# Designed miniproteins, single chains: the designs that were tried, part 55

Each design is a single chain, and the fold is of that chain. pLDDT is the mean over its residues in the fold that is shown.

## One batch from the design tools (miniprotein)

Design m2026
Fold by ESMFold2-Fast:
Structure m2026 (fold): chain A 88 residues (1-88)
Amino acid sequence: MSKKEKIANLAVAANIQLVGLQVEGRISLETAQKLSRLVFEAADAAEKGDVETAKRLLDEGIQLARDAGNTEAAEILEGFKKKVEELA
């Protein structure tokens, strides 16, 4: 797989995990939608080689998840951020 395809697949995997938390009632629909948006915006930036923008967007999402008390959602975004950094 290309780097772009790997990043896209990782973003989809992160989104599936966030949707899973929302379906189980662990996070709100609003929180899931905001975090999914940040994940896909970060993936788009990373696919274009803008790793710094990707990291900033993910840090915003991690903070949003933590402020909402959603540690599991924050860990999903932290995992995605680490993988984006490894692929840079």
Scores: mean pLDDT 86

Design m2027
Fold by ESMFold2-Fast:
Structure m2027 (fold): chain A 65 residues (1-65)
Amino acid sequence: MTPVPQTTIDDAIRIIERALREGRITLEQAVEVLRQLLQDPNLTEEERKKLREAIERLEREIKEQ
C-alpha cells in the first residue's frame, strides 16, 4: 500500500470550507461530504484525523445554530 498525500484531504477540506463561504453548499452537506470521505477504506490514520477534526468543527457550528 502506498500512502496518499496529506495535502489531498487538506485540499478537500479547504474546498468544502470555501464552498460554504460562497454559499454553494450547506453546513449539513459539508459534514455529509466529509463523512463520506471518511468512509474511504484507503485513508491513512493521518487523513482520518484531519477529516474528523474538520467534521467536529463544522458540526460544532451546526450545534451553535
Scores: mean pLDDT 75

Design m2028
Fold by ESMFold2-Fast:
Order: sequence, then C-alpha cells, then structure tokens
Structure m2028 (fold): chain A 64 residues (1-64)
Amino acid sequence: SMETLKKADEYEKKGDEAFKAGDYKTAAEYYKKALVLYKQAGADPSKIGEVAKKYAEAQAKADA
C-alpha cells in the first residue's frame, strides 16, 4: 500500500541519518525495517537492492 511505502521511506531516512551520525547499529536496524516494508509493499527491485546494500554496509560497520 502507499502507506506502507511511506513508512518504509521514513525508516530509510532515519537509517540514513543514523549512518551519517556514525550510529551504524541504529542505521542497520532502520534499514532492516525499511527493507521488510519495501518487500511487503512490492517496491521496485532496484529500490529493494539499494536498501539491502545500505543495510549490509551498516551491519558490517557496526560489527567492525
């Protein structure tokens, strides 16, 4: 739904803000939430791939 996509966008934005602040653990948590919602909403495969890549990068930096 459009509401689910909007919520996914909000979580991605929060993930981006946390990532920029160096809070990689929080960024990974928000990107994971966004990714789940994008998949549920049937978002474009390129968008899903982009967020999945951001999630993986945030997780790797959090675990470093």
Scores: mean pLDDT 87

Design m2029
Fold by ESMFold2-Fast:
Structure m2029 (fold): chain A 83 residues (1-83)
Amino acid sequence: MFKAPERIREATERAVRLALEAMRLSKEALPEAIGLALRAIGLEFEAELLVEKGGSEEELERIGREAEELLREAEELLERARA
């Protein structure tokens, strides 16, 4: 089985971890945290599928950028939950 590139997996896993921490700090974060987690699962699946299909480096880079954006959103959610 092909796996999503390590970089994408690390970003999505970290985003999920931050979303869970935000949810622990604030119940108001729950809907956004669930949304971020589902998006992380989707990005990892899309990256794995592209690797299996022999997708281009450019397509994987696009998913990598989306994973980095997701991580940024998770960091922002955690900051709001801490406030």
Scores: mean pLDDT 81

Design m2030
Fold by ESMFold2-Fast:
Structure m2030 (fold): chain A 102 residues (1-102)
Amino acid sequence: REEQAEVYRLAAESYLGKGEPDKAIEFLEEAIRLRGKPTARDYLLLGRAYYQKGEFDKAIEYYEKAIKLNPKNKTAWRNLGEVYRKKGELEKADEYFKKAEE
C-alpha cells in the first residue's frame, strides 16, 4: 500500500511538471486512498494542481492544510503568496512571502 502510494505521488509530480493538473489530482487522490491519510506533500501538490487550473480558492485551502501539517515548509508559504498575488491581494501576498523567508 505505502510503496504503491509513493508511485502514484511521483506520477502526480510528473503530471504537474507537464502541466496536466487533472491527471495529477487523480493520481494524488489514489495515493491518499492507498495510504489512508494525506501527507503535507500530498496537500502541497494538490494546491499546485488547483493553482495550475486557476482554482485559486482551492489552491489556498490545500496550501493551508500543508502548512498546518508542516509549518516549516517554505515552499507552501511562498506558493500561498503567489496565489494571493494572482488574486490581487498584494498585502496578504507580501505577508506570506515574509513567512517563506523566515
Scores: mean pLDDT 86

Design m2031
Fold by ESMFold2-Fast:
Structure m2031 (fold): chain A 71 residues (1-71)
Amino acid sequence: SEHAEKVARSAERLAEIADKMGDTELAEQARKLAEQARKAARDNDEEMAKKIEEQVRELTQRLADRYSARS
């Protein structure tokens, strides 16, 4: 549950950064991951928390890549 809560906070932070950068679509995806992580925390679902953590990591990399590519 601690792990899932930490993942949820990371996803929320990613959403805020994406919003500030104007990437509304990525921000929406990050918020959805945050909600799923909070549900995993309530359900004590560590496997779900790990899957969401990986998705947050991938989304973070996509944001960084878009910023570097300047497309």
Scores: mean pLDDT 81

Design m2032
Fold by ESMFold2-Fast:
Structure m2032 (fold): chain A 79 residues (1-79)
Amino acid sequence: SASLRQQAEELMKKGKEALKAGDYETAIKYYEQAAELALQADPSDSRPLAELAAAYYHAGDYEKAEELALQAQERAGLP
């Protein structure tokens, strides 16, 4: 739905600003919320999961980052 998509986009913006500021915990929270809403609106929207993977990587959680990156690739249909 349009409202879920708009809400996910807004959360993505907040996550990106937190990531730029080095606040990885806040970025992770916003991207997790965005991924949940994006899944409901469009299951093929891999952007929140890709950004969440980047946030975990910057936080030093490489295992979680790899897991999320693979999920993002699966949704996007990328090799």
Scores: mean pLDDT 82

Design m2033
Fold by ESMFold2-Fast:
Structure m2033 (fold): chain A 87 residues (1-87)
Amino acid sequence: MIVAVAISPEGRVGVAATDPELAEELAREVEKAGPNVEEAKKIVEKFAGKATLVELSEIDKLPEEVAALVREAIREAGEVAAILVAV
């Protein structure tokens, strides 16, 4: 199971996951955190296990399935302040 969350400086959130039901539930919960990356990370870890912060420069180095989900999350968030991935 893979989850990607992108958070904008303004508190916009994008969520993509290999499980669509988890993505929808997680999107609702992470939106409550707004731009608070620490709180968003705790929410992601509660639903999907350990979450890691990913740098924009590292996206192209991720496995293709993970990179695709990260790009989808970024597309939904717009401008990105932080990216979280749980595998």
Scores: mean pLDDT 80

Design m2034
Fold by ESMFold2-Fast:
Structure m2034 (fold): chain A 61 residues (1-61)
Amino acid sequence: SSEAAARLVAHTVLAIGYELEGKYDEAAKSYEEAANVAEQMGDTELSEKYRKKAEELKKKA
């Protein structure tokens, strides 16, 4: 749905913003939210990519 697409974009933009600020815990959480929305949209590959990114960021925190 258009709402799901908007939520995916919003969480991804927040994740990138937090990562650029060095706020790795907040960035990881935002990538996890983006992964959840991607999974709801049936995009398993994107969901797995964002979950991996979140785990990598948690290791930097």
Scores: mean pLDDT 87

Design m2035
Fold by ESMFold2-Fast:
Structure m2035 (fold): chain A 78 residues (1-78)
Amino acid sequence: MLSKEQREKANEYIEKAEEALKKGDNKKAAEYYKKAGEVAEEGGDLGLAYYFYSQAAKLAGDEEKAKEYLERMEEAAK
């Protein structure tokens, strides 16, 4: 479970990713989703981390990697 500080940090990155998406900056949005995933991974929430990594990969145009992260998210839920 993420700490309050980790949740707030992840939320800051998500908000920045959404702002980048509104501006059409998929590269910057992918960067922020990756950072949110890193916070989730540090907090031990692998399912959440893989979800953010899949979003980052999709926004970077790597559909195959995005699919792999979604499969890892499903495995982490077992």
Scores: mean pLDDT 83

Design m2036
Fold by ESMFold2-Fast:
Structure m2036 (fold): chain A 76 residues (1-76)
Amino acid sequence: MIEELKRKAEELRRQAELAERGTQIALENAAISDKETSDKNLQVAKKLREQAEELRAKAESLEEEARKLEEEERRR
């Protein structure tokens, strides 16, 4: 159980890092693109930024739950 929570948290953190990388690439592409492509890249960057934030929040929640379970096992 604790191992599963930690693995899920790690996977969510990796997904958040990928989304953050995608955000950075989209912003860089927007800076060098025409107006139509720039607008599209800005929309992609906004969505990826929001996704990264949600994934990090979920990962931290799972990490906290795993910590509480570890403390319970330590007290046995």
Scores: mean pLDDT 82

Design m2037
Fold by ESMFold2-Fast:
Structure m2037 (fold): chain A 95 residues (1-95)
Amino acid sequence: GLELAREGGELAVEAAMLALKTATGEGLRKAIGGAIGGIGAIFAAELGDARSAGLSARSGGESAREAGELSGNEEARRLGEEAIRLGRKGAELGA
């Protein structure tokens, strides 16, 4: 669970950074949220909290996916979706 949650966090940061290249207004706010969630997931994973890491990766991935949708960045949207999937699975295995 821990490694999946960390990977999800990393993908959420990547998705957020891609969306930030073209994001404005609400998309920019969502991209920042995705980065914060992804960083939080990586930090929680380093502390050994797979459940918190997975939940943060899911939340960050959701924000990054929305940022990708709002900014028209399909790659950011896809990476955000994968971050949600990995974060969800990491949290489930960490429970």
Scores: mean pLDDT 85

Design m2038
Fold by ESMFold2-Fast:
Structure m2038 (fold): chain A 56 residues (1-56)
Amino acid sequence: SSMAELEAKLEELERRGVRAVIDRDPAALREVADELAKLGYHRAAASLRAVADQLA
């Protein structure tokens, strides 16, 4: 995929992650983390999973 497609996907995942934190929804936050991991952002995914564990 192009860099523009990756950037758009990352912006969407950022919005979804912020919403999941606001809504205190650990399942939604873990879904965002899984998508980040699929894109190779393993450290960001681990960080969001840690936040999700604190929300649960």
Scores: mean pLDDT 87

Design m2039
Fold by ESMFold2-Fast:
Structure m2039 (fold): chain A 56 residues (1-56)
Amino acid sequence: GEAEKQRILEEAERAATRHVIAGDLEGAIAYLREMAERHPELREELERAIEAIRKL
């Protein structure tokens, strides 16, 4: 459901943020790519997060 999608996105965002804080931008992007492959219904949102990281 929508609540489950939101939970997955929030967990993905927190994990990616930990990578970014550690200076591992490539790891953050790789993690979000893997999440998009596992959850294709969230691909658009996860791709937007990847693009935001690439602009850092």
Scores: mean pLDDT 83

Design m2040
Fold by ESMFold2-Fast:
Structure m2040 (fold): chain A 68 residues (1-68)
Amino acid sequence: SEEDLLKEALEIARSLADYLLAQGVPREEIRASVRGFAENFAAHHGLSPEALERLIAELDRYVDELAA
């Protein structure tokens, strides 16, 4: 389901964000990396534009909460 795909993408992208933060990557570069992942994941798995927007919004929120 699209909900399961969103959950999977969020779990992977959050793990990526955590990894990059641990490597000392700046927040803006982490944001760009997880956004790129989300766009590629959506294209590969056929996520709707609405689902991609939700995924990006959730990831933006997660990145904003990093090291806050």
Scores: mean pLDDT 86

Design m2041
Fold by ESMFold2-Fast:
Formats: structure tokens, C-alpha cells, sequence
Structure m2041 (fold): chain A 60 residues (1-60)
């Protein structure tokens, strides 16, 4: 979807990586767990991960 592609471009991720993050949230992983995943596996800063998390919640 257009919103997923826009977020992927903004944060230097692929659309599939953004879809993967949405699936983690849908499966019940906590905010802290998703933010830690973004930092360790996707190389985002803490600030970028927190901003992306809030944008992902708007898509659910």
C-alpha cells in the first residue's frame, strides 16, 4: 500500500520490513520489544524507532 511504501522510504527500509513490523504489533509484541527490534535488526536510532512505531499504530 502507498502508506507502507512512504514509511519505508522515510526510514530507509523496504516495504517488506515495514509489513514485518506491522505483523509483530498484530501478533502482540510490546512497544519496547518492537522498538528494540527496529534498533538492533534494522539499524534505526531510538528516536527514529519511536517515531516509526507511532506511525505504524495509525495503520492498524
Amino acid sequence: SEEIEKLAKKYGLTPKQVEGLLNLIREGFSEEQVIQFMQKELGLSEEEAKELYEELKKLL
Scores: mean pLDDT 88

Design m2042
Fold by ESMFold2-Fast:
Structure m2042 (fold): chain A 83 residues (1-83)
Amino acid sequence: ARELAERARELAAAGDAEGAGRAAVEAGRRGFEIGKAAGDAASAAAAGIAAAGAEAAARLGDAEGAALAGEAAAGAAEAGKAA
């Protein structure tokens, strides 16, 4: 999950908003599922990292990236409630 979130930031820095958005959403989904399965505070950390990656994609001004960022943020909120 963290590696995917960092990949999203790298793609955003390279100007690949679509790739950044996809990586951010995937990081969010993976972090959320792993956290739920483990019942671990790691879900909150993974969710925060995914949200940061999603924000990076949104900063590129991509509406599709922003929508994907919203999905990652929603997953992060749900994971936070479980912690």
Scores: mean pLDDT 59

Design m2043
Fold by ESMFold2-Fast:
Structure m2043 (fold): chain A 97 residues (1-97)
Amino acid sequence: ISVKGAVPLSEEQRRRAEELLREARRLLREAEELIEKAKAGELPVEEAKKEVRKLLEEAERLLEEALRLAEGDIELEIEVAMLMMEVSVLKIEVESL
């Protein structure tokens, strides 16, 4: 039985990755809300684009750090990949405003 097949994550690394993922999810939800407000005419499109781009850029940074910390943990790596795909979708949506 080889535990050496996966990079052992410290408790600190795992906890930090999970914190980064929670923050990234929060930023993505806020970006989605801003896009919906812009579509509804409740927020100027230009302002929404600026705010959403900042949120998505910050989320990408957090996800890149989380991916580095999560290396070898397949569940965390999948979660990061899913959120990175969500960032890509939201980038397309904001450019379509």
Scores: mean pLDDT 81

Design m2044
Fold by ESMFold2-Fast:
Structure m2044 (fold): chain A 70 residues (1-70)
Amino acid sequence: GSSMHGELLRLIGEILRVIGEILDLELELEKLKKENGSEEEIEEIEERIKKLEEKRKELMERLRKLDEEM
């Protein structure tokens, strides 16, 4: 079976990937706003960021629960 330490590291890795994806999308959003990109493209990126923030919250809650169980 996977050790609790192995699961913790995997979960941290997933959180970092999600944070990285959010940052990439925020940079793209800034570029679109500066370049007068379409409102539709801006809304699409904002929706993607929102979904990733929700996923990040779920992963952080899993991390907290795992830490409490250790």
Scores: mean pLDDT 81

Design m2045
Fold by ESMFold2-Fast:
Structure m2045 (fold): chain A 85 residues (1-85)
Amino acid sequence: AEEEVKRGLELYQQGQNLFAQGKYEEAIRLYEEALELFRQAAKQGHPMAPVLMSLTLENLGRAYEKLGKYEEAARYFAEAEALRA
């Protein structure tokens, strides 16, 4: 759980950096990898994992919006919202 969160945060931060550079497709790949690690941490009961998943899904949505992929963006935003319910 802790190891997955640590690795996920490293990938998430790299994704944020790529997003800031306008490298949206590369950012999406890193966010997807981070999301999978956070999902594994959530299955192991890590208390921070749901929040990290929600943040990662939100950033996936934003990156898809930048690429003009509004249907994919809406789906990720909906998934992020569901985790907060």
Scores: mean pLDDT 88

Design m2046
Fold by ESMFold2-Fast:
Structure m2046 (fold): chain A 55 residues (1-55)
Amino acid sequence: MEELRELAREIVRRLLDAGVSEEEALEIATELLVNLGVSKEEAERIAREALEELL
């Protein structure tokens, strides 16, 4: 769980730095976590928490 949160924060940070919107960064991070085997619900939660920590 902690490694997934760190990964999500790094992904969201890089997307925001590249000029991607907060909404789009959340969607991309969620999709990447789902592809890693995380449920959609948990992936959305992790990605949202990562975004909130960076704001």
Scores: mean pLDDT 80

Design m2047
Fold by ESMFold2-Fast:
Structure m2047 (fold): chain A 58 residues (1-58)
Amino acid sequence: MEMLSPEEAIKVLDTLRELGVISEEEFEELKKKVEEGDENALREVMELQKRALRLLAS
């Protein structure tokens, strides 16, 4: 899976918040870091997305 763009990462974070995978506080913190281009934040979003997809596959 390719690295997410900041725009894509924010969309993923919004979905993760809707699914209850992350809190609103965590959403705001990660969104801020993603907007700053933090590679570690992008990787964290990708890991959270993988976990959410796993839940949807169940």
Scores: mean pLDDT 77

Design m2048
Fold by ESMFold2-Fast:
Structure m2048 (fold): chain A 71 residues (1-71)
Amino acid sequence: STSYKKAEELVNQAEKALKNGDYKKAIELAKEAVKYALKAMKEDPELLTKAIGLAIRGIGIIFEAELKLKR
C-alpha cells in the first residue's frame, strides 16, 4: 500500500525531527503519518495490524513533542 509506505516514511521523519529538537515539525509530520496510517487501514485490510502500529507510534511522537513544548 502506497499509504502505508508514506505513513512509515513520515513516522521516521517525525522521529528524526523529535531527536533534532524540532518539536513543531515532529508534531506536523506525526499527524500526517497518523492520517496515512488510517488511510492504509481502509485501503489494505491485510496491513491493519501494522498500520495500527504506525498510528500508535505517530501518536506517541505527538505526545512526547507536546510535553517538550510545555513551558
Scores: mean pLDDT 86

Design m2049
Fold by ESMFold2-Fast:
Structure m2049 (fold): chain A 61 residues (1-61)
Amino acid sequence: MSLEEEGEKLAKEAREAGVDEKTVENLMAILRKALEAGNLEGARKALALMRSLIDEQKKKR
């Protein structure tokens, strides 16, 4: 699965988990910009942060 596809899947999971929509949009924008720049490390960090937010929302429920 590409990093872009992984990001789209995580964005859906984040919205379903109750992560704030603006936060999801900001992280997706960071991911897209990183991928456009060929910054794979930046892209991975954006994905890791989104996963952390999903995990935090799951703990709050």
Scores: mean pLDDT 80

Design m2051
Fold by ESMFold2-Fast:
Structure m2051 (fold): chain A 56 residues (1-56)
Amino acid sequence: NPVLQAAAFLQEKIGYDPANAYRVLAELDLSQEKLAQYLVDQGLASSVEEALRLLS
């Protein structure tokens, strides 16, 4: 489940509380491209292609 994986990733790797993690996912409209760009912007991936692999 990509949503649960993304929520767990935001909580475990970035340290967001559950409310902030789910709010960010809702604002990104669960788009994998937007999630990948968000991970690059947070410094968790060096490229969109790498971020997409982390979400897979």
Scores: mean pLDDT 70

Design m2052
Fold by ESMFold2-Fast:
Structure m2052 (fold): chain A 86 residues (1-86)
Amino acid sequence: EKKKKAEEYHAKGEKLYKEGRYEEAAEYYDKAIKLDPYYAKAHYNRGKALYELGRYDEARLDYISALFLDPNNEEAKANLEKVEKK
């Protein structure tokens, strides 16, 4: 089931992010998004991982996508404002 597999990839990404393995976390979030392009949380979390890697333009696009999918995500809004100042 595509959505369940996307959630599994997202969970793996979260584990890797907590371990400081940001490049690998971003890869797993990418896998989740490929299976479920409307997965707002995966877009947001990939943006966080990309920000930690200094990939600010890509992080910005992910925060924009997360806000488009979930306009009430205050964390994504705050992080978009933060990356815009870079």
Scores: mean pLDDT 88

Design m2053
Fold by ESMFold2-Fast:
Structure m2053 (fold): chain A 67 residues (1-67)
Amino acid sequence: MSLSAEEAAKRAERAIEAARAARGPGVEDTIQLAEKALEAAKQGDAEKANELLRQAERSLVRALSLG
């Protein structure tokens, strides 16, 4: 699934907020990946933003499952 750069940015922001709320092991990796996705989205690189967002969301799911 490919999101527009704007949609990827909004979801990345939500991933950062969720990771901060979770406060578990691995959330720092999630925040870093989501921040990189936001940077890519701001530069108009939708493909890179989508890939980094997928990695951030996968990282968040793992962090929530383990903590």
Scores: mean pLDDT 78

Design m2054
Fold by ESMFold2-Fast:
Structure m2054 (fold): chain A 61 residues (1-61)
Amino acid sequence: MLTEESAREMLRRTHPDMPEEVIERVARRLVELQEELRDDPEALDKVLKLAVSDPFALLAR
C-alpha cells in the first residue's frame, strides 16, 4: 500500500522538475484514489500508471 511519504518519494524520483507543492497534492490524491479503488484493482493499477506517466491528470477535474 502506498503512503503519502512513499508516493512523494516516487514522484520526486520520476518527476524531479515537479514543484514540491504539486508533489504533495498528487501524492495525497493518489492515496485517496488508492482507498476509493481498493476493491477495483484494475482501476487502481491504471491510476498508479497515470501517476507515473501524467501526474497532472490526477489533479485535473
Scores: mean pLDDT 76

Design m2055
Fold by ESMFold2-Fast:
Structure m2055 (fold): chain A 69 residues (1-69)
Amino acid sequence: SEEEIEEVARRIAELSGLSFEEALEIVRTYLEDPEAAERRILALYLAGRVTPEQANEIGKLLKELEKKL
């Protein structure tokens, strides 16, 4: 549901320091194309915007959301 998507985006924003809008784009990208979302997360890591631990937690949250849909 949209509410579950927004909740996961909020959690990603809170744990990573990304904006809610950026986190929401990552979630929506993952649901359409997981590889594109993984590339986006890698780009954020390479730019120094997320740590390896944050990238891993984002991945876990996305996989959990997919299982609920």
Scores: mean pLDDT 86

Design m2056
Fold by ESMFold2-Fast:
Structure m2056 (fold): chain A 66 residues (1-66)
Amino acid sequence: MRERLEKEIEMSMYMMHLSIAKSSGIKLDEKDKEYARKLKELAEELGDEVAKEYAEEFLEEAEKDL
């Protein structure tokens, strides 16, 4: 399915973006939080528990300073 493949690619892009942001020690901004929320939504739709857990951990970390 084209839609499924597009969502899998989008999910991978969000994971890569967030991994780079976290690894670089850059302070997380609202855009990073939006990517994490979108990753969680896509992971839930695709049934990817690993990606979902990663997104949840990222959102938890991002909220520590707010």
Scores: mean pLDDT 74

Design m2057
Fold by ESMFold2-Fast:
Structure m2057 (fold): chain A 94 residues (1-94)
Amino acid sequence: SLPPLSEEEKRVAREVAEKLREIGELEDEEIEIFKKLKEGKISEEEALKKLEEIAERLSKTNPLKKIYEALAERAERAGLYKLAEALRKKAEEA
């Protein structure tokens, strides 16, 4: 049954969004990026670029490393393991 994956994705993203709230900001745009990636509407490269834009915006108030770690955890929980790996590398470089 469709769209159960989008509902599951929003549920999982909401659970890990609490970690981003702990760093002072909640970004709903991130959930939409994960949804589009899961539906094949955007590439992994495009998703990463959009998340980098969110991280740069959030980095004005929070450490960039912590933001990328939170994004990587969300991607992993959403089943986006390749994106999660790329985000973890960004966290290591931050």
Scores: mean pLDDT 69

Design m2058
Fold by ESMFold2-Fast:
Structure m2058 (fold): chain A 51 residues (1-51)
Amino acid sequence: SSIDVKIDMELGSLEVAKAVFRLYLSPEEAEKAIKQLEEKTKKQIEEIRKK
């Protein structure tokens, strides 16, 4: 479904961003940034599922 495609795109973007954070940030800063982005991605997926 179109919803599944949107969710897959959000998850794909998250994985790319995690890789970038791990390359450019300290391990501690990367962990904090990843946790914040995971929470944001979770909320975005919830919004997609509401429609």
Scores: mean pLDDT 82

Design m2059
Fold by ESMFold2-Fast:
Structure m2059 (fold): chain A 86 residues (1-86)
Amino acid sequence: GREAILRETSSAGDAVREIAELVKEGKIEEAVELLREHLLTAPAEVRPLLEVFVSLSEYATPEILKEILELDPDNELAKKMLKKRE
């Protein structure tokens, strides 16, 4: 494995947990804000965050889903969620 990278990715993992907890508590606005900040600073490292967010299709707006697909066109989950938005 790429052990040297795990130290940097651990903070991304903590962010995934934080965003998931905010969503569970219904703090969707805070979760979206954190996700957007991570998208601006480290798009590749936020792919797990994007998957957590799009699994909550009720809260993922088409605009956010389109931004995700601009950064990660191979994200099958985001494509499927966007198509479900009619």
Scores: mean pLDDT 60

Design m2060
Fold by ESMFold2-Fast:
Structure m2060 (fold): chain A 60 residues (1-60)
Amino acid sequence: EVGIYKALKDFPKLGPFSLAFKKGDLLEVLKIVNDNFARAKNLETGETGYVPISYLEKIE
């Protein structure tokens, strides 16, 4: 689901389309792509990219 998520753990930048984040970062999920990945914006950095859904917890 789209909405605001909190990062449960750190995720490194693995490629040009991936989004890096740190544990506790707030992310706006813009689109669910598949069972494993979403397109999100890191609200701390302003960067956008693909993130693993299993690393996130929905808060809003």
Scores: mean pLDDT 83

Design m2061
Fold by ESMFold2-Fast:
Order: structure tokens, then sequence, then C-alpha cells
Structure m2061 (fold): chain A 68 residues (1-68)
């Protein structure tokens, strides 16, 4: 289901962000945005703009979106 896909996506992105030292409150907001149906690319752009994620991490997140 679309909800199950969003949950798997949120879990994979959360793990990658945690491994790269992103704060738990930012990860929680990311999960909430995905659960609310915000498109994954918009969530990634929000993370890049507001939290200045490095390009290599942004590319990893985009690959996760393609795999799920």
Amino acid sequence: SPADKRKRLAQRIARELQENGVPSEVIAEMVARLAAGVPAEEVIEWLKKEYNLPDELVEKLRKIVEEV
C-alpha cells in the first residue's frame, strides 16, 4: 500500500540520517512529513535547504527513494 511504502521509505531515510549524525528531532519531523504524504523529493529539498545536508548524503537519500 502507499502507506506501507511511505513507512519503509521513512525508516530507510531515518537510518541514513541517524548514521550521519542528524538530530532526532529533525528525523522525527522528516518521518511526520512523509507520513502526511509530502512527496519524498520535497522532504529531501527541505532537509538540504534548512539543515544544509552535504550533497553526498542528498544523493544517497535520492537513491533510497528510487529503491523503495
Scores: mean pLDDT 84

Design m2062
Fold by ESMFold2-Fast:
Structure m2062 (fold): chain A 108 residues (1-108)
Amino acid sequence: MEGGEEAARAGEEAAKKGDAEGAARAAEGAAEGAARGARRGEATKGTGGAIGGIGGAVHAKIQAEKGDAEGAGEGARSAGGGASSAALGGPGGEEGAREGARRAEEEA
């Protein structure tokens, strides 16, 4: 149920260590979880969350490529928010968000 917040935390922790690539990978994991949740969940809010999560992951990747670990952490927070929104699409969305959070923790 708190998968998006956990993914955001993992990304921010990586950013604090100066690991911009770790923060970007955490954001990507959260976005992937949100997308999987949207596909399995009852569509409307899950789809919006997946789009938001993807946007956050893209932002994190761009900032990481610039060497901006703090910016990558902000992208991970946005991706985590997208995953949490995907959870509002029902049980499939919640499970997708948790899967994304676990992946984000492993990569951060």
Scores: mean pLDDT 65

Design m2063
Fold by ESMFold2-Fast:
Structure m2063 (fold): chain A 70 residues (1-70)
Amino acid sequence: VTPEQRKKFVELYNKGKSDEEIAKEVGISRETVRRLKEEIDALDRQLVERYLRGEITPEEASRLWKEAIG
């Protein structure tokens, strides 16, 4: 998955598009869409845990999330 595909995935995901629509529009498989959703969920959980431990600020968490997803 390219950074451009990842960015387009995030835009469509935030718009509430279905896995099938995202897969078609981004040009990836439904399995890849599911994997990207899992990556976002895992990243969000990791960043929340780091925030709760006092390792990062909410602003730093937002920045890291944006950097990771492009």
Scores: mean pLDDT 74

